Designed miniproteins, single chains, continued (5). Designs and how they scored, part 20

Each design is a single chain, and the fold is of that chain. pLDDT is the mean over its residues in the fold that is shown.

## One batch from the design tools (miniprotein)

Design m16667
Fold by ESMFold2-Fast:
Structure m16667 (fold): chain A 89 residues (1-89)
Amino acid sequence: SLPPPAPPLDDAQIEASIAALRRLVAEHGAALSALTELLEAYRTQKDPRLEAAIRELVAREGLSPEQVAAAEARAEARLRQQEEALAKL
């Protein structure tokens, strides 16, 4: 039997994750890494706060459609790698 899926993030966890990623961008200039993490979270849980944070980050940092597409590809690759690792258990 597959392990049960992780429970969905609660409101406090979503807000804390968004705040942590905003700090990462501000302190380290890691806009593409932060975008990738927000896209992974949004693919896992379709929360409108995550969608708003993604749109805000893209607009504020002036990310190109190509940079956004690259971040989406990285998010998908990370989620597939996680699924494959879990399937080997």
Scores: mean pLDDT 77

Design m16668
Fold by ESMFold2-Fast:
Structure m16668 (fold): chain A 100 residues (1-100)
Amino acid sequence: SDIDKLLSFLEHLKELFPQFTEMPELTEEQRKLVPNPLSLDEIIEMIESGEISTVEEFFERLNRMIEGRLKLYPPDSPEYGDALALQDLVDRFKRQLELS
């Protein structure tokens, strides 16, 4: 099923980017910058609970997580670079799903 593909992709992302598995501890200022902060484990939970039921909802949540990380870190930081690398992988996976 598509859901099995999404879960397999999330497990792959956890292996490549373990730093995105859980939400980092945020300051009050950082909490104001990131509406509804997400992590890979929270996205997995949302799929398992049925909160994410479509491929479109899945990519919306992943993109929101990535956008949140890009807001938290300086553009010249390793963490910002990791978020961009993750975005590239997500974009490639989305294209692959659209072709299958």
Scores: mean pLDDT 84

Design m16669
Fold by ESMFold2-Fast:
Structure m16669 (fold): chain A 62 residues (1-62)
Amino acid sequence: MSEEVQKLRIEADIYRGLAEIAEAVAKLASGDPESTARAQQVADELRKKANEYEKKADELEK
């Protein structure tokens, strides 16, 4: 595996972990609909970013 692919996979894992934390925060903030929606939106963006890094790594590994 190239060093570049390895870095992209590590970044994907980091963003995936951050998305899980943001999802947990959204669940805990359930008393405020605006804060919950915002935290969920951040979680969705982080998951999308993780998926994009993983896709880039897969594309480079071909």
Scores: mean pLDDT 80

Design m16670
Fold by ESMFold2-Fast:
Structure m16670 (fold): chain A 111 residues (1-111)
Amino acid sequence: SLLELLEEALQLVDKAIEIVRKALNSTDPEERQKLINEAIELLKKALEIVDKAIAQSTDPRLQARLRTVKEQLEVAIELLKQGTPEAVRDALTQLENVKAALRELIEELKA
């Protein structure tokens, strides 16, 4: 269902946020890069799920909101690829916004 897709995307984004926070707290450059790569792979999976949610939605307004979530996920992935501490912090901000948007959509679909 659409709800199940959004809940799965939210779980992947939440896991990516935890991993990005661990990366920002790591003093080992190799560990930081490994954690960043793990977060990117989770976010790529979240993007695939959001694309499926867009395809399954019949509401143009919901599709528009999901496309905004997709764009924010793509921006977060590109910031993580840059790998600078500032870009990684900016990626975390983008992911927190994605999490909030997905939570709002899930609650609206449950109502």
Scores: mean pLDDT 91

Design m16671
Fold by ESMFold2-Fast:
Structure m16671 (fold): chain A 65 residues (1-65)
Amino acid sequence: NVKEEVQKVLERKREVFEISESQYQSLQKSFDSVLSGTPEEAKSYVKAMEEIIEEEERRKKEEEE
């Protein structure tokens, strides 16, 4: 379910980048627009976001080690 995948990526981005509640609300409005498009567009967005989140998580882990 593409909508659930988009929502999970949004929540993970919030945790990793520690964004504020107002920034999170702005992102949710942007995702409503993405969900109104094609499933392929939404999946491409999720994949790009996952790559950015993974890179930031790896960077943080390297700094802690």
Scores: mean pLDDT 74

Design m16672
Fold by ESMFold2-Fast:
Structure m16672 (fold): chain A 80 residues (1-80)
Amino acid sequence: SEAKKLIEEAKKKVEEAMKMYKDPSTPLEEVEKKADEALELARQAEELALKDGDRESFREAVFIEAQATMIRMGIHVRRQ
């Protein structure tokens, strides 16, 4: 499904963001940009999954949204 394709792309981006977040040589701005990209794709997947009644894809999209949000919160804390 289209939702599943967006989920796979969002999952790759959130995994990349997590790796970048753990690397102290990576600027936080680049990590935030990658996390935002993952969040946007996951939100699009969530809307499509809801329309199609695909509960598994909906659950995966929401989980990726939570992961991306946690990365963004971690960046915010590190900037203070």
Scores: mean pLDDT 86

Design m16673
Fold by ESMFold2-Fast:
Structure m16673 (fold): chain A 96 residues (1-96)
Amino acid sequence: MEEELKAELEKLHNEAVEKIRELQKSTDPDEQARLALELGDIYEKIAQLHEKLGDEESARIARRLAVHYYRFAAELSTDPELKAEAQARADRVEAA
C-alpha cells in the first residue's frame, strides 16, 4: 500500500515537471492557462496521496501549489468558462 502510494507520487511529480517545462516553452496565454489548470489537478492529487500517507505538511504544500496554478489559469485564460472553472477549483481546494 505505502509503496504503491509512493510510486503514484513519483509518477505525478514526473507529470508535473513535464507540464512545467511545457508551460515555460508556451507563448500562448490560453495554452498556458490549460497547462496551469492541469498542473493544479496534478498537485491536488499529490496532496490527496500525502494525506493518505499521513504527511500533513507535504499535503498542505501541494494544496497551496494546486491553488496557485488554478488561480494562474484563471488569470491567463481569455475563455470565461475556463476562468470560472479554475476559480471554482481554487475555492474548493482552499476550503479543504
Scores: mean pLDDT 87

Design m16674
Fold by ESMFold2-Fast:
Structure m16674 (fold): chain A 72 residues (1-72)
Amino acid sequence: SDALLAEIEAILNSESSVSEATRKEILDALRAGDFERAQRLLLRLYLQGRISEESFRRLAALVKELAEERAA
């Protein structure tokens, strides 16, 4: 849903180490239904220390909710 995407965008915007280009890439992947790509990008950001563990856990949960919504 647009509400889930807006929440994901807000969390990514709260992380100072996430570039605008990276944020756009993740959001574009989610809009395209490429959840595997979005999850891979989020994991990469976490492993690089560019997002907090709290943000990563919340983002992973929201991406899962969005994927389940689209699978139904």
Scores: mean pLDDT 85

Design m16675
Fold by ESMFold2-Fast:
Structure m16675 (fold): chain A 67 residues (1-67)
Amino acid sequence: SLSDDVDLLREALEKNQPVTPKHREALKRLLEFKAIMSGDEEYRRLAEEVDNLSQEEFYKLVTEILG
């Protein structure tokens, strides 16, 4: 669920965990959800780029999406 994805990403951010494929898939689901809810296609573009993000860029984006 989106709630489980949020909890997973918050724990990973809090503990500064290595970014795994599971974390990337969770962020993609949240970004796709935000694209649908807001109508802003930028969230969809961000979802397509998640696998290419460095760990630093990944957690910066997580902070923006969860804040």
Scores: mean pLDDT 88

Design m16676
Fold by ESMFold2-Fast:
Structure m16676 (fold): chain A 89 residues (1-89)
Amino acid sequence: MLEEQVERAAEELAKESPEAAEYWRKAGEAALKGDLEKAKEYAKKAAKAAVDEYVKRNPELSEEEAKEMREKAEKRAVELAEKLTELAK
């Protein structure tokens, strides 16, 4: 079930950023193995890749707005990685 949820999220991310989807799959794999540090690291990379792609598609965004989006996305990604790692135990 958790593996299916991770894969569905990766499929949705792949529509926006294939790179973000790849990192999210790696974060999910690490979380399922109980490796919290690796799960958080890959989740942050997934969030960064997704935001970077969004910023490229929305050139009207200021550098400050882009930074805020990245920080919020990375925070949420870390929270999700922690939750997945806890549920996998």
Scores: mean pLDDT 78

Design m16677
Fold by ESMFold2-Fast:
Structure m16677 (fold): chain A 65 residues (1-65)
Amino acid sequence: ALKADIISAAAQLSASGAISAAQAAAIQTAAINNLTIAETAAAQNISLATVKSAAAKVLDAINAA
């Protein structure tokens, strides 16, 4: 399932240091709660650019698998 793949990829990228724990938590929160990237950035009080960067890396990891 896409949601499970997103959560797994975010955790793996955080473990490898490719994204921060905060970025991983934001992406996982977006996936679990069906939020947009913009809504997640606002809810987590982090920059939209930071969440978008993490989302791009998560998508690349899913597509590579």
Scores: mean pLDDT 78

Design m16678
Fold by ESMFold2-Fast:
Structure m16678 (fold): chain A 71 residues (1-71)
Amino acid sequence: AAAALAELRRLAEEYAAKEGLEIDEAALAAWLAMAAATDPALALELLRRELAGEDASALRAELEAAFKAAA
């Protein structure tokens, strides 16, 4: 769990840097907590695909559905 959260944070920071976005630490922490509680593997795959410049729309929809089920 802790290792997955660290990897998710690292990839989120890389994504923000690539897109020139500022990270809201509170929002990032909330998203990481939801991802860890729901399915960290899907969250990792989504971020990796976005960093690679691939269209992750289907995977994003799956992750959002999982978050909705967990909530």
Scores: mean pLDDT 64

Design m16679
Fold by ESMFold2-Fast:
Structure m16679 (fold): chain A 100 residues (1-100)
Amino acid sequence: TITLSGTNTIDITGSDGSFDYKVNGVSVSGNDFSVTVGTTVTFNLTSNDNWHGLVVNGTTFRSKLVGKGESTTETYTFNTAGTYTWTDITSSLSGTITVT
């Protein structure tokens, strides 16, 4: 689990049926994150393949849909402790965000 505190960036890139993740510009193999209450997370979603869109279940967060060659940047502040599931609405890509 990668811990985020303050303002932190998660980059998610879809390419050739594979998904790459970066936290604060550093490549990571995991899609499960831990954040401190009050943390603002910046989600950068990029597609090099198909349509993608992010939803954080248990919140009002929804990204714009991005197609091949497109990207979107969205922010959300986690003010309530709990475990949230983020999902890609077009694929099986998912992970968790644990807020403490």
Scores: mean pLDDT 77

Design m16680
Fold by ESMFold2-Fast:
Formats: C-alpha cells, sequence, structure tokens
Structure m16680 (fold): chain A 62 residues (1-62)
C-alpha cells in the first residue's frame, strides 16, 4: 500500500471520527482504534513522517 493510499484512508477515518464524536461515542472509538492501527503500521514500516501526519489527523479530529 502506498503512502498516498494509507493517508487517504486515514483522512476518511478522521472525518468519520470527527462527525461521530458528538453523536455516537462508541462508533467514534472504533474509528479512533483504526487510526491507531494505521499509525502503528506506518511506524512498523519505518515511515515516521507518515505516522506523524496520521497522528496529526487524529488529534485534529478529536
Amino acid sequence: MSDEEMLEIAKRLAEELRRLRGTDPFAAEVYEAFLYMLIGLAKASGRTDLAEEIEKLLEEAR
């Protein structure tokens, strides 16, 4: 999976997290968990810049 593909997925997950945060906290937690998984995958792949960008998306969605 390319960096662009992973970032696009992360952006969609962050958008859903932000949308659901005030209306469905349980669903929001599920999307947050997926974002943490992507961060972990990026770090495990040695792509620190990508991991930091996804972390920023998570912080902004929260």
Scores: mean pLDDT 82

Design m16681
Fold by ESMFold2-Fast:
Structure m16681 (fold): chain A 92 residues (1-92)
Amino acid sequence: SVKIVIESAQSDEIKAKKEEAVVAEAEKEVTTESGNKVKVKVTVSLTKDGTFHQKIEVEGPELNKKDRELVAKAVKEAGKEATEKALKKLKE
């Protein structure tokens, strides 16, 4: 199995500012055409000034092109859900 971690630009800026960020996560599970499961986790950090950081974690077997397209769709859906959760927490 392979674990891929991708962090958005500005992660160092968020860390350097030491601002209290609202953190939210969303997870999706994708079943490939071969029946293998891929877990997608997206973590979003938001500050009140609008600084945005996204961490994407993908865990599963090595993927072919078609399975990568399915995973990319799941990443977009998880990212949207995590962002919506973070925005909701920020409004509290």
Scores: mean pLDDT 73

Design m16682
Fold by ESMFold2-Fast:
Structure m16682 (fold): chain A 89 residues (1-89)
Amino acid sequence: MLSYEEVQKAVEAILDFLLSLPPGARVTREELRERLKKYVSEEAFDYAIDLLEKSGIIRRELDPETGEELYSLAPEFEAAFEAVRKAQA
């Protein structure tokens, strides 16, 4: 059974990595998994990525050349995060 703590850790790790990239950068599912495998289980990663996509925080796109899944931060999430930062300052 997947714990809330494992899912939160996976969500935070995915978001931290994506936020460290240039705006609009896209990464493959495999690259994300390889980067995070030391910190989160495969089950927690799979659940977190699905949750983030379903909530609209990240976007999934298929690479037309390779058919691989590419992930990026949704522009709406960046805008919302900026608004929260300004409200708390």
Scores: mean pLDDT 75

Design m16683
Fold by ESMFold2-Fast:
Structure m16683 (fold): chain A 68 residues (1-68)
Amino acid sequence: SMLEEYEKKLKEAKTNEEVKELAEEMIKQSTDPTVKALFQQALRELERGASLEGAKKMLELALDTERA
């Protein structure tokens, strides 16, 4: 599934730029307004200089919400 591909890419991401690109793709793919808001919040935090590990954790949480 697309969700599993995003989880794999997120795990393999090494830069904030790669994480930002994944967040933007997940925003496009999600249909849940709450989940989209979580992805958008993660993207804004990355743009404000959040750590790579912090950004990954935020997106992992958002992906878990999308699954539920």
Scores: mean pLDDT 75

Design m16684
Fold by ESMFold2-Fast:
Order: C-alpha cells, then structure tokens, then sequence
Structure m16684 (fold): chain A 68 residues (1-68)
C-alpha cells in the first residue's frame, strides 16, 4: 500500500500546477480509499486528475482534494 501511495504522489508531482502532494488512507464502510491532497501552484482540475489516477490505478478507490 505504501508503494502505491508513493507512486500516486510521484505521478502528481509531475503534473503542471502541482506544488505538493500527500496521500491519506481512509476506510469508509469497509472500503479502502486513497485521498490525494494536492497543494496547487496553478490552475488544477481535481475531477480530471481523479479520472487519470483511477485509469492508472484501477484497483484502488482514489479521490483528489485540492488544499490551499
């Protein structure tokens, strides 16, 4: 699981407008979620990043949150 968190964070840091990325693990109703928290340095589309991450990591439930 830690390796997947690192892969998500590394991929996010390659994206334009991403200054920092951290991944939290949350359990909701027995389902594991990976919550990627992104500090933006430019314009970011959280929905587009979420869709791309789910495409790259289809076995995981991933959500993206932009934090200020």
Amino acid sequence: LDAIRQQIEQWLLTQPGVAAARTDIQYRLGTLWLIARITASGDLDADALTAQLRQLFPDYNISVEIVK
Scores: mean pLDDT 79

Design m16685
Fold by ESMFold2-Fast:
Structure m16685 (fold): chain A 74 residues (1-74)
Amino acid sequence: AADDARLAELQAKIGELRDKVEKLIKEYNALKQVPGSEEEIERVKKEIDNVSKELGKLRAERQAILADRAARLA
C-alpha cells in the first residue's frame, strides 16, 4: 500500500538522520576538548540543531500516518 511505502521511506530517512546526529554529537564532544575550536563547535551545534529539526518533522509525519491508519482500522 502507499502508506506502507511511505512508512518504509520515513523509517529509512529517520535511521540515516539518527546516525548523522550521533556522528555530529561525537564530533562535538571531541571538539569541546580542543582549545580554540569555538567556531567549529558552533558549526557542529548548528548542524545538530538542523538535523534534529528534520528528524522531528519525519517522526511527526510517521506518527501521523500510523495514527490515521489506526483510526481507519478501529
Scores: mean pLDDT 83

Design m16686
Fold by ESMFold2-Fast:
Structure m16686 (fold): chain A 98 residues (1-98)
Amino acid sequence: AEERQRAALEAREIFTEISKEISDKLEAAGKTNDEEAQREAALEAAEKLLEKAREAEGGLARILEALATALRAAALDEPVPEEALEVLREARAAIAAG
């Protein structure tokens, strides 16, 4: 339980940092309302999350991979795999339970 919560909180922190970096980049470029720039930004965020997942272990790696999969699917207008949604649902529940 405690280990799952730590992994979920760490994944949230990593995701928040990457999201802020990407958001700041879009804002600096004046492209916050540009759908193409938003799509490219989401794909870049997904790749950064995958790189972090490769350096991580266990539950943290799984959550980061699921976040990357969800962002990539959304950016490409593809359905998010159910397996990724389940991992993210469990991570959210772990954070809420603490």
Scores: mean pLDDT 81

Design m16687
Fold by ESMFold2-Fast:
Structure m16687 (fold): chain A 130 residues (1-130)
Amino acid sequence: DPEEIRKKQEELVEYAALALANLDNPEAAKEYAEKAVEIAKELGVDLEKLLDLLLNGDFSGAIKLIKEALPGVTDAEASLILTALLIHEFGPELTKELFERINEIQKETTDPAEIQKKISELLREIHERR
């Protein structure tokens, strides 16, 4: 039923947004991220492949994978879903550090290839610190 799929997709985006909004409340952020990840998995998002793409700095590939599994999501909504996965895998504190350091990388350079390389190196560092 297309309406049931749409409702689940809206619920996924809502929980992902709540996870991001609650980054300073670790227990709440984890609970919302877990709910988002469970719905994403139910809707056919390949979480293992998504994490592999992230650890290789392939954010565009990660967004594409989400959009292929969830037809009709925007890039912004796919980014929220990706954020919920990061909170689930790394925890809210390391995810907050990741975003702060990505923001600093983006202030240092506008070259997409250099940004991707530095974010990939950062993601592998954060992953090893788990």
Scores: mean pLDDT 83

Design m16688
Fold by ESMFold2-Fast:
Structure m16688 (fold): chain A 61 residues (1-61)
Amino acid sequence: SRLEELLLAVLEARNREGVSFADREEARAFVEGFLRSRGIEVSEEEVELLTDALLGTAPSP
């Protein structure tokens, strides 16, 4: 799905940057910044889903 593709791209960006997040707000800012830099339009709900997955709160593969 599109969300799975976006999640993989965000995870690769996080690994490339070597960043860790102190809280959910930092992780959300990273997701928003990544999507904006790529010109990707998503709903606020989709940003929240990607943020939760990035923090490892979503179901893992």
Scores: mean pLDDT 75

Design m16689
Fold by ESMFold2-Fast:
Structure m16689 (fold): chain A 67 residues (1-67)
Amino acid sequence: SAEESQKQGVELAEEIMKQQEELKKQVDYLKNVEKDYKKAEELATGVPEEIKKRLEELRKEAEAQLA
């Protein structure tokens, strides 16, 4: 259901955020984190704007680290 998809998106977004500081230090993990960001955004239709904004910032930071 839409509610279940939203809950899964929020949970995935929160998990990515929790790992932010640890994953930033490891280049090998950044590519996996980027995939998780995109997947979370797809599932996070209707998720609070603050979570979407943080996911986008984390993704941009991961991209910058990999560049």
Scores: mean pLDDT 66

Design m16690
Fold by ESMFold2-Fast:
Structure m16690 (fold): chain A 70 residues (1-70)
Amino acid sequence: SLKDNQRKIAELIEKLAEAVAAGDLDTAIELIDEIIELLKKSLPLMTPKQQQAAKRLIASLQALKAELEA
């Protein structure tokens, strides 16, 4: 469900922040990919406002991934 996906996304974002703070870039990249996949799978279940916010978050996560891979 969307609610279950939203809860999992929030948990993964918290883990991503911890991985970045610890300098664990490999784990951070894996978490970014998982968050992006779950957001993309959730898009058809979202309102237009939620879709816009989710697309902006996906773009931000893709930018962060590129920085961590540099």
Scores: mean pLDDT 87

Design m16691
Fold by ESMFold2-Fast:
Structure m16691 (fold): chain A 84 residues (1-84)
Amino acid sequence: DEEEGRRALEEGLGESSRVVDEGLEQAKKSKTVSEKRKILDQTSEEILRIAEEVRRRHPRAGELLLRRARDTTKLLRGYAESLE
């Protein structure tokens, strides 16, 4: 169902956006570089998990979400590396 796939994509993007926002906020509140990096890694794992969940039910929507998640994880890794 094309409409269900579109809703799944929009919901997945919204959920991933919230996870990233929460992860960045938690990282900012952390006192050590090690803890900040751990939070950013966990954030990356969570958005990839969300994308794979969508992919299982809506392969096309999930594949688009997975590509977006991979791009986001690269940005989060770059940020984590910039902390030292």
Scores: mean pLDDT 86

Design m16692
Fold by ESMFold2-Fast:
Structure m16692 (fold): chain A 95 residues (1-95)
Amino acid sequence: SSMAAQAAALAAEAVRLLQEAARLAKEHDPENSEEIVELLGKAAVAAASGDFAGAARYVERAAELVKESKLPIAEEILELLERARQLLLDAGAAQ
């Protein structure tokens, strides 16, 4: 259906943003980014399986860790995560 195609497209864009956020976290603080990267990986898997609410919860948890870690580019990572979270919520609303 067109709604399922829309949800899939939103989820795919969210996954791309999550992958970029994970890359930036690893590049700028590889020693302290492991849990953030793992949570974003879980969010991507949940999004790909259609669990948009579960994916959004993993993104929210990763964002909390980013805020606490005080990464040099925390604001850029948080902007990517907020965009991904909104896309995941929109994907959930479209199904």
Scores: mean pLDDT 86

Design m16693
Fold by ESMFold2-Fast:
Structure m16693 (fold): chain A 140 residues (1-140)
Amino acid sequence: GLSPEERERALRKARLMVEAVLSLNLPKGTKIGILFGPSEEDRLMAEEVKRLLEEAGYEVVLSDTEISEWKELKEAIKNSGAEYIVADPGVAWLLEYEGIGKIVTYALLPEEEITQEDLDVAKIYDLPLGTVGAVVKVLE
């Protein structure tokens, strides 16, 4: 399980991402996608983001979507009608690699800071491996 400090950090990151979405002044009922990895920290952040966005009057989509194959995920994203997608940095990096520019995440990672684990996320989700070169959008 997460330590109390790790839990507090995860919840703070979730609130920062929600505040970024709220700063966009989108109409109530706007669809916001949530795509997070399978880690305990990512799941905690996803649950908090969903709760706060729904409380703010937004429609949350994609929250139960399994990131198993990029072609299926891309079609799910397209069919969701999501205006923005809130994601953990690993998922956000993969979405940015495919040119989805409406991403909200808690981190900016330059290319030189990409780890082998970041690239291995693409294998876990059955996504094509490639060079990622774009900085993920953070709206803080």
Scores: mean pLDDT 68

Design m16694
Fold by ESMFold2-Fast:
Structure m16694 (fold): chain A 62 residues (1-62)
Amino acid sequence: SPKARALWEELERRLIAEARERLKTLTDPAKKAQVQALIRRYEAGERLSFEEMAELSSIVYS
C-alpha cells in the first residue's frame, strides 16, 4: 500500500541517518566497511531488504 511504502521509506531514511552517526564511533573495520557498503547502496537508490535493515540495525545499536 502507499502508506506502508511511505512508512518503510521513512524507517530506512532514519536508520541510514543513525548509521552515519554510528560510523563516527565504530572501531571494528569489518563492521565499518559493511555499514558503509549498505549506506552506499541506499544512496545509489537501491532498496534495502528486511534482512539488510535488521543487520544494519544490529550494528548501529550494538
Scores: mean pLDDT 85

Design m16695
Fold by ESMFold2-Fast:
Structure m16695 (fold): chain A 65 residues (1-65)
Amino acid sequence: SKEERRKRILREVQKAVELAFDAGVPLAEVSRLVQEIARAIENDDWEGVEKALERMRELAEQAKA
């Protein structure tokens, strides 16, 4: 359901944010992506949500290098 999908996405966002902060990604960049995800969810833009989550994960990997 849409509600179950939203719960799953929120858990993924929480995990991605924690990984990004642990990796040293700047607060401003994490905040920008969180806002982008929130906007995408409001618009039922699930592709946008997934792309923003991938960007956050990519930034975390880049920050660890």
Scores: mean pLDDT 82

Design m16696
Fold by ESMFold2-Fast:
Structure m16696 (fold): chain A 80 residues (1-80)
Amino acid sequence: MEEEERLLALATAIAGLLARGELPEEIRERLAELARENPDMPEIEVARLMVELAREHASEEQLERAERLAEELLEAKRKA
């Protein structure tokens, strides 16, 4: 459960960075393609794919930023 919550938070951070144009657009394009091919994909599998694509295409600095945002999201969730 903790690992799943962390994975979902990281995927949410990645989605936020993609929306702001702070990550390679290739990640968003590949996710859209996979979602179109697999419309019934569970949220946890989508989250896992987002993280793997970010590890493949994002820079180390971009990954550190995503990890930092994920920690902020988890802390906000604990305080809410």
Scores: mean pLDDT 79

Design m16697
Fold by ESMFold2-Fast:
Structure m16697 (fold): chain A 88 residues (1-88)
Amino acid sequence: MSLVEEFEKTLEEIKGKSPEEQVEILNERALKSKDSKLRELFILLAGAISAGLSKEEIIELVGKLLEKLGVSKSSRNRIVEALEKILS
């Protein structure tokens, strides 16, 4: 499974859960991940949610990390749309 597919799958798992449950799941996925890039994404998202950052701030931070990790613009757009729905 690609980094993008695994990240999107985790976003679907945390959808509709409390911020505390989202952070717990993301931290568990980070601990289990052998992909350093995917681990970095899970840690960043968990930290941002735990810090109480706004939806807009979280989307900007995740988007910048995805770009740094070489994720395509089309895949980044799909992840942003998923985050918009989860963080609403």
Scores: mean pLDDT 85

Design m16698
Fold by ESMFold2-Fast:
Structure m16698 (fold): chain A 92 residues (1-92)
Amino acid sequence: KEAEKEKIIAEFKKRAEELNKRYEEALKNKDYEKLLEVLEEGVELGEEAAKALIKYNPEKPEERERAEKELPKIIEETKKKLEELKKEVEKL
């Protein structure tokens, strides 16, 4: 149980670090297409990580219920910010 949770955390942390490196590189190179791709992958990674961690936290039902209710809202807000960023990039 805890070993599985630690493995999941480690996998998502590694993927997040890889995305962050790609984000920094795209930002330095002003590669707006790659920047948007990385941000979109970041949203997907966040959603996957949240769902996986919720699954492995059954001993705290209140925290799990709160996370299940908040996750769709966080994802939606993040997607809206991504669309705003796409519009700003298009203006450049």
Scores: mean pLDDT 69

Design m16699
Fold by ESMFold2-Fast:
Order: structure tokens, then C-alpha cells, then sequence
Structure m16699 (fold): chain A 63 residues (1-63)
């Protein structure tokens, strides 16, 4: 895809990540953020309502 489309998708994923974190905090849950292979953020939210996971790709500077 184009660089602009990738940036738009990345920003949308960041918004979803922020929403997930806020919802988890509102429930008194735990949020863990891990970097996978230096290319992806794995966000795991554990709450009384259950576990939610979101993956956010880190845009490569040279690819």
C-alpha cells in the first residue's frame, strides 16, 4: 500500500490501543505492552470482563 495509507491505518490502530487501555483502566484491570520482533506492539488488557489483545505494527523507517 501507499505510505499514506499505512500511516492512516497506524493512527487508527493507535486510537484503538488508547481506547483499549482506557477501558481496562476504568475496570481496574492490568495492561501489558510488549515489543515483538522489534516490528509490532502487543497490547494485552486483563480485566474482570476478560482478556483483550491488540497488535499495532511499528512502521519501518526503511520499508
Amino acid sequence: GSHMEQLREFLEQLREAQRLIREAEAEGGTVTVEVVDGKELLITAETASGTRTLRVPILPELG
Scores: mean pLDDT 75

Design m16700
Fold by ESMFold2-Fast:
Structure m16700 (fold): chain A 78 residues (1-78)
Amino acid sequence: MAEEIKEKVLSVASEEAQKAIEEAFEQAKKLGMSDEKIMQAMAIAADKMGDKKALEVLYKLAEEKGYEEAAKTAKNLL
C-alpha cells in the first residue's frame, strides 16, 4: 500500500523531490518501518525539498487510507 502512495506522490513531485522521496522510502523500508512511518518519512523528504504539491497529495492519500499519524505529519508540514 505504501508503494501505491509513493507512485502517486512521485507523479506530482519535482525531479529533485522525487529522488529525496524515493531515498526516504527505501531507507524506511530497509529499517523495517511500518507503512505509516514510511509515509511520514516521505512527507519529511517532500518538505525538505519544498514540494508542497507532493505534500498535499501525500496528506490526502494518507487521510483517505487511514494512516492517521502520516496524515497529521503531512498536515503539520503544510
Scores: mean pLDDT 81

Design m16701
Fold by ESMFold2-Fast:
Structure m16701 (fold): chain A 94 residues (1-94)
Amino acid sequence: SEIEEKLEGLRKRLKTLSPEELVELLGEIIDALRTGRGGFPVEELAEMLVLVAEALKDVPRELLEPVLPALRALLSDPDPRIVEAAREALRHLE
């Protein structure tokens, strides 16, 4: 699957990014899910959100504090796929 290949490529790339770059990427994915901008399928963005959150699970909480309110706001999204992805992401980060 093209999506599976992209997600595997992302998984490898996430290991090379700094904590600050990972937090920035998490914020970009949250914005894309919230606004629908960027033309990415919701399913792909949802899986990317969870993968980036998992990569951030061991980083200091202080680096996460700027993005956590935006991530929590996704729990109120009308799309249940976004809500479930946000719930799973928060499970890794909280």
Scores: mean pLDDT 80

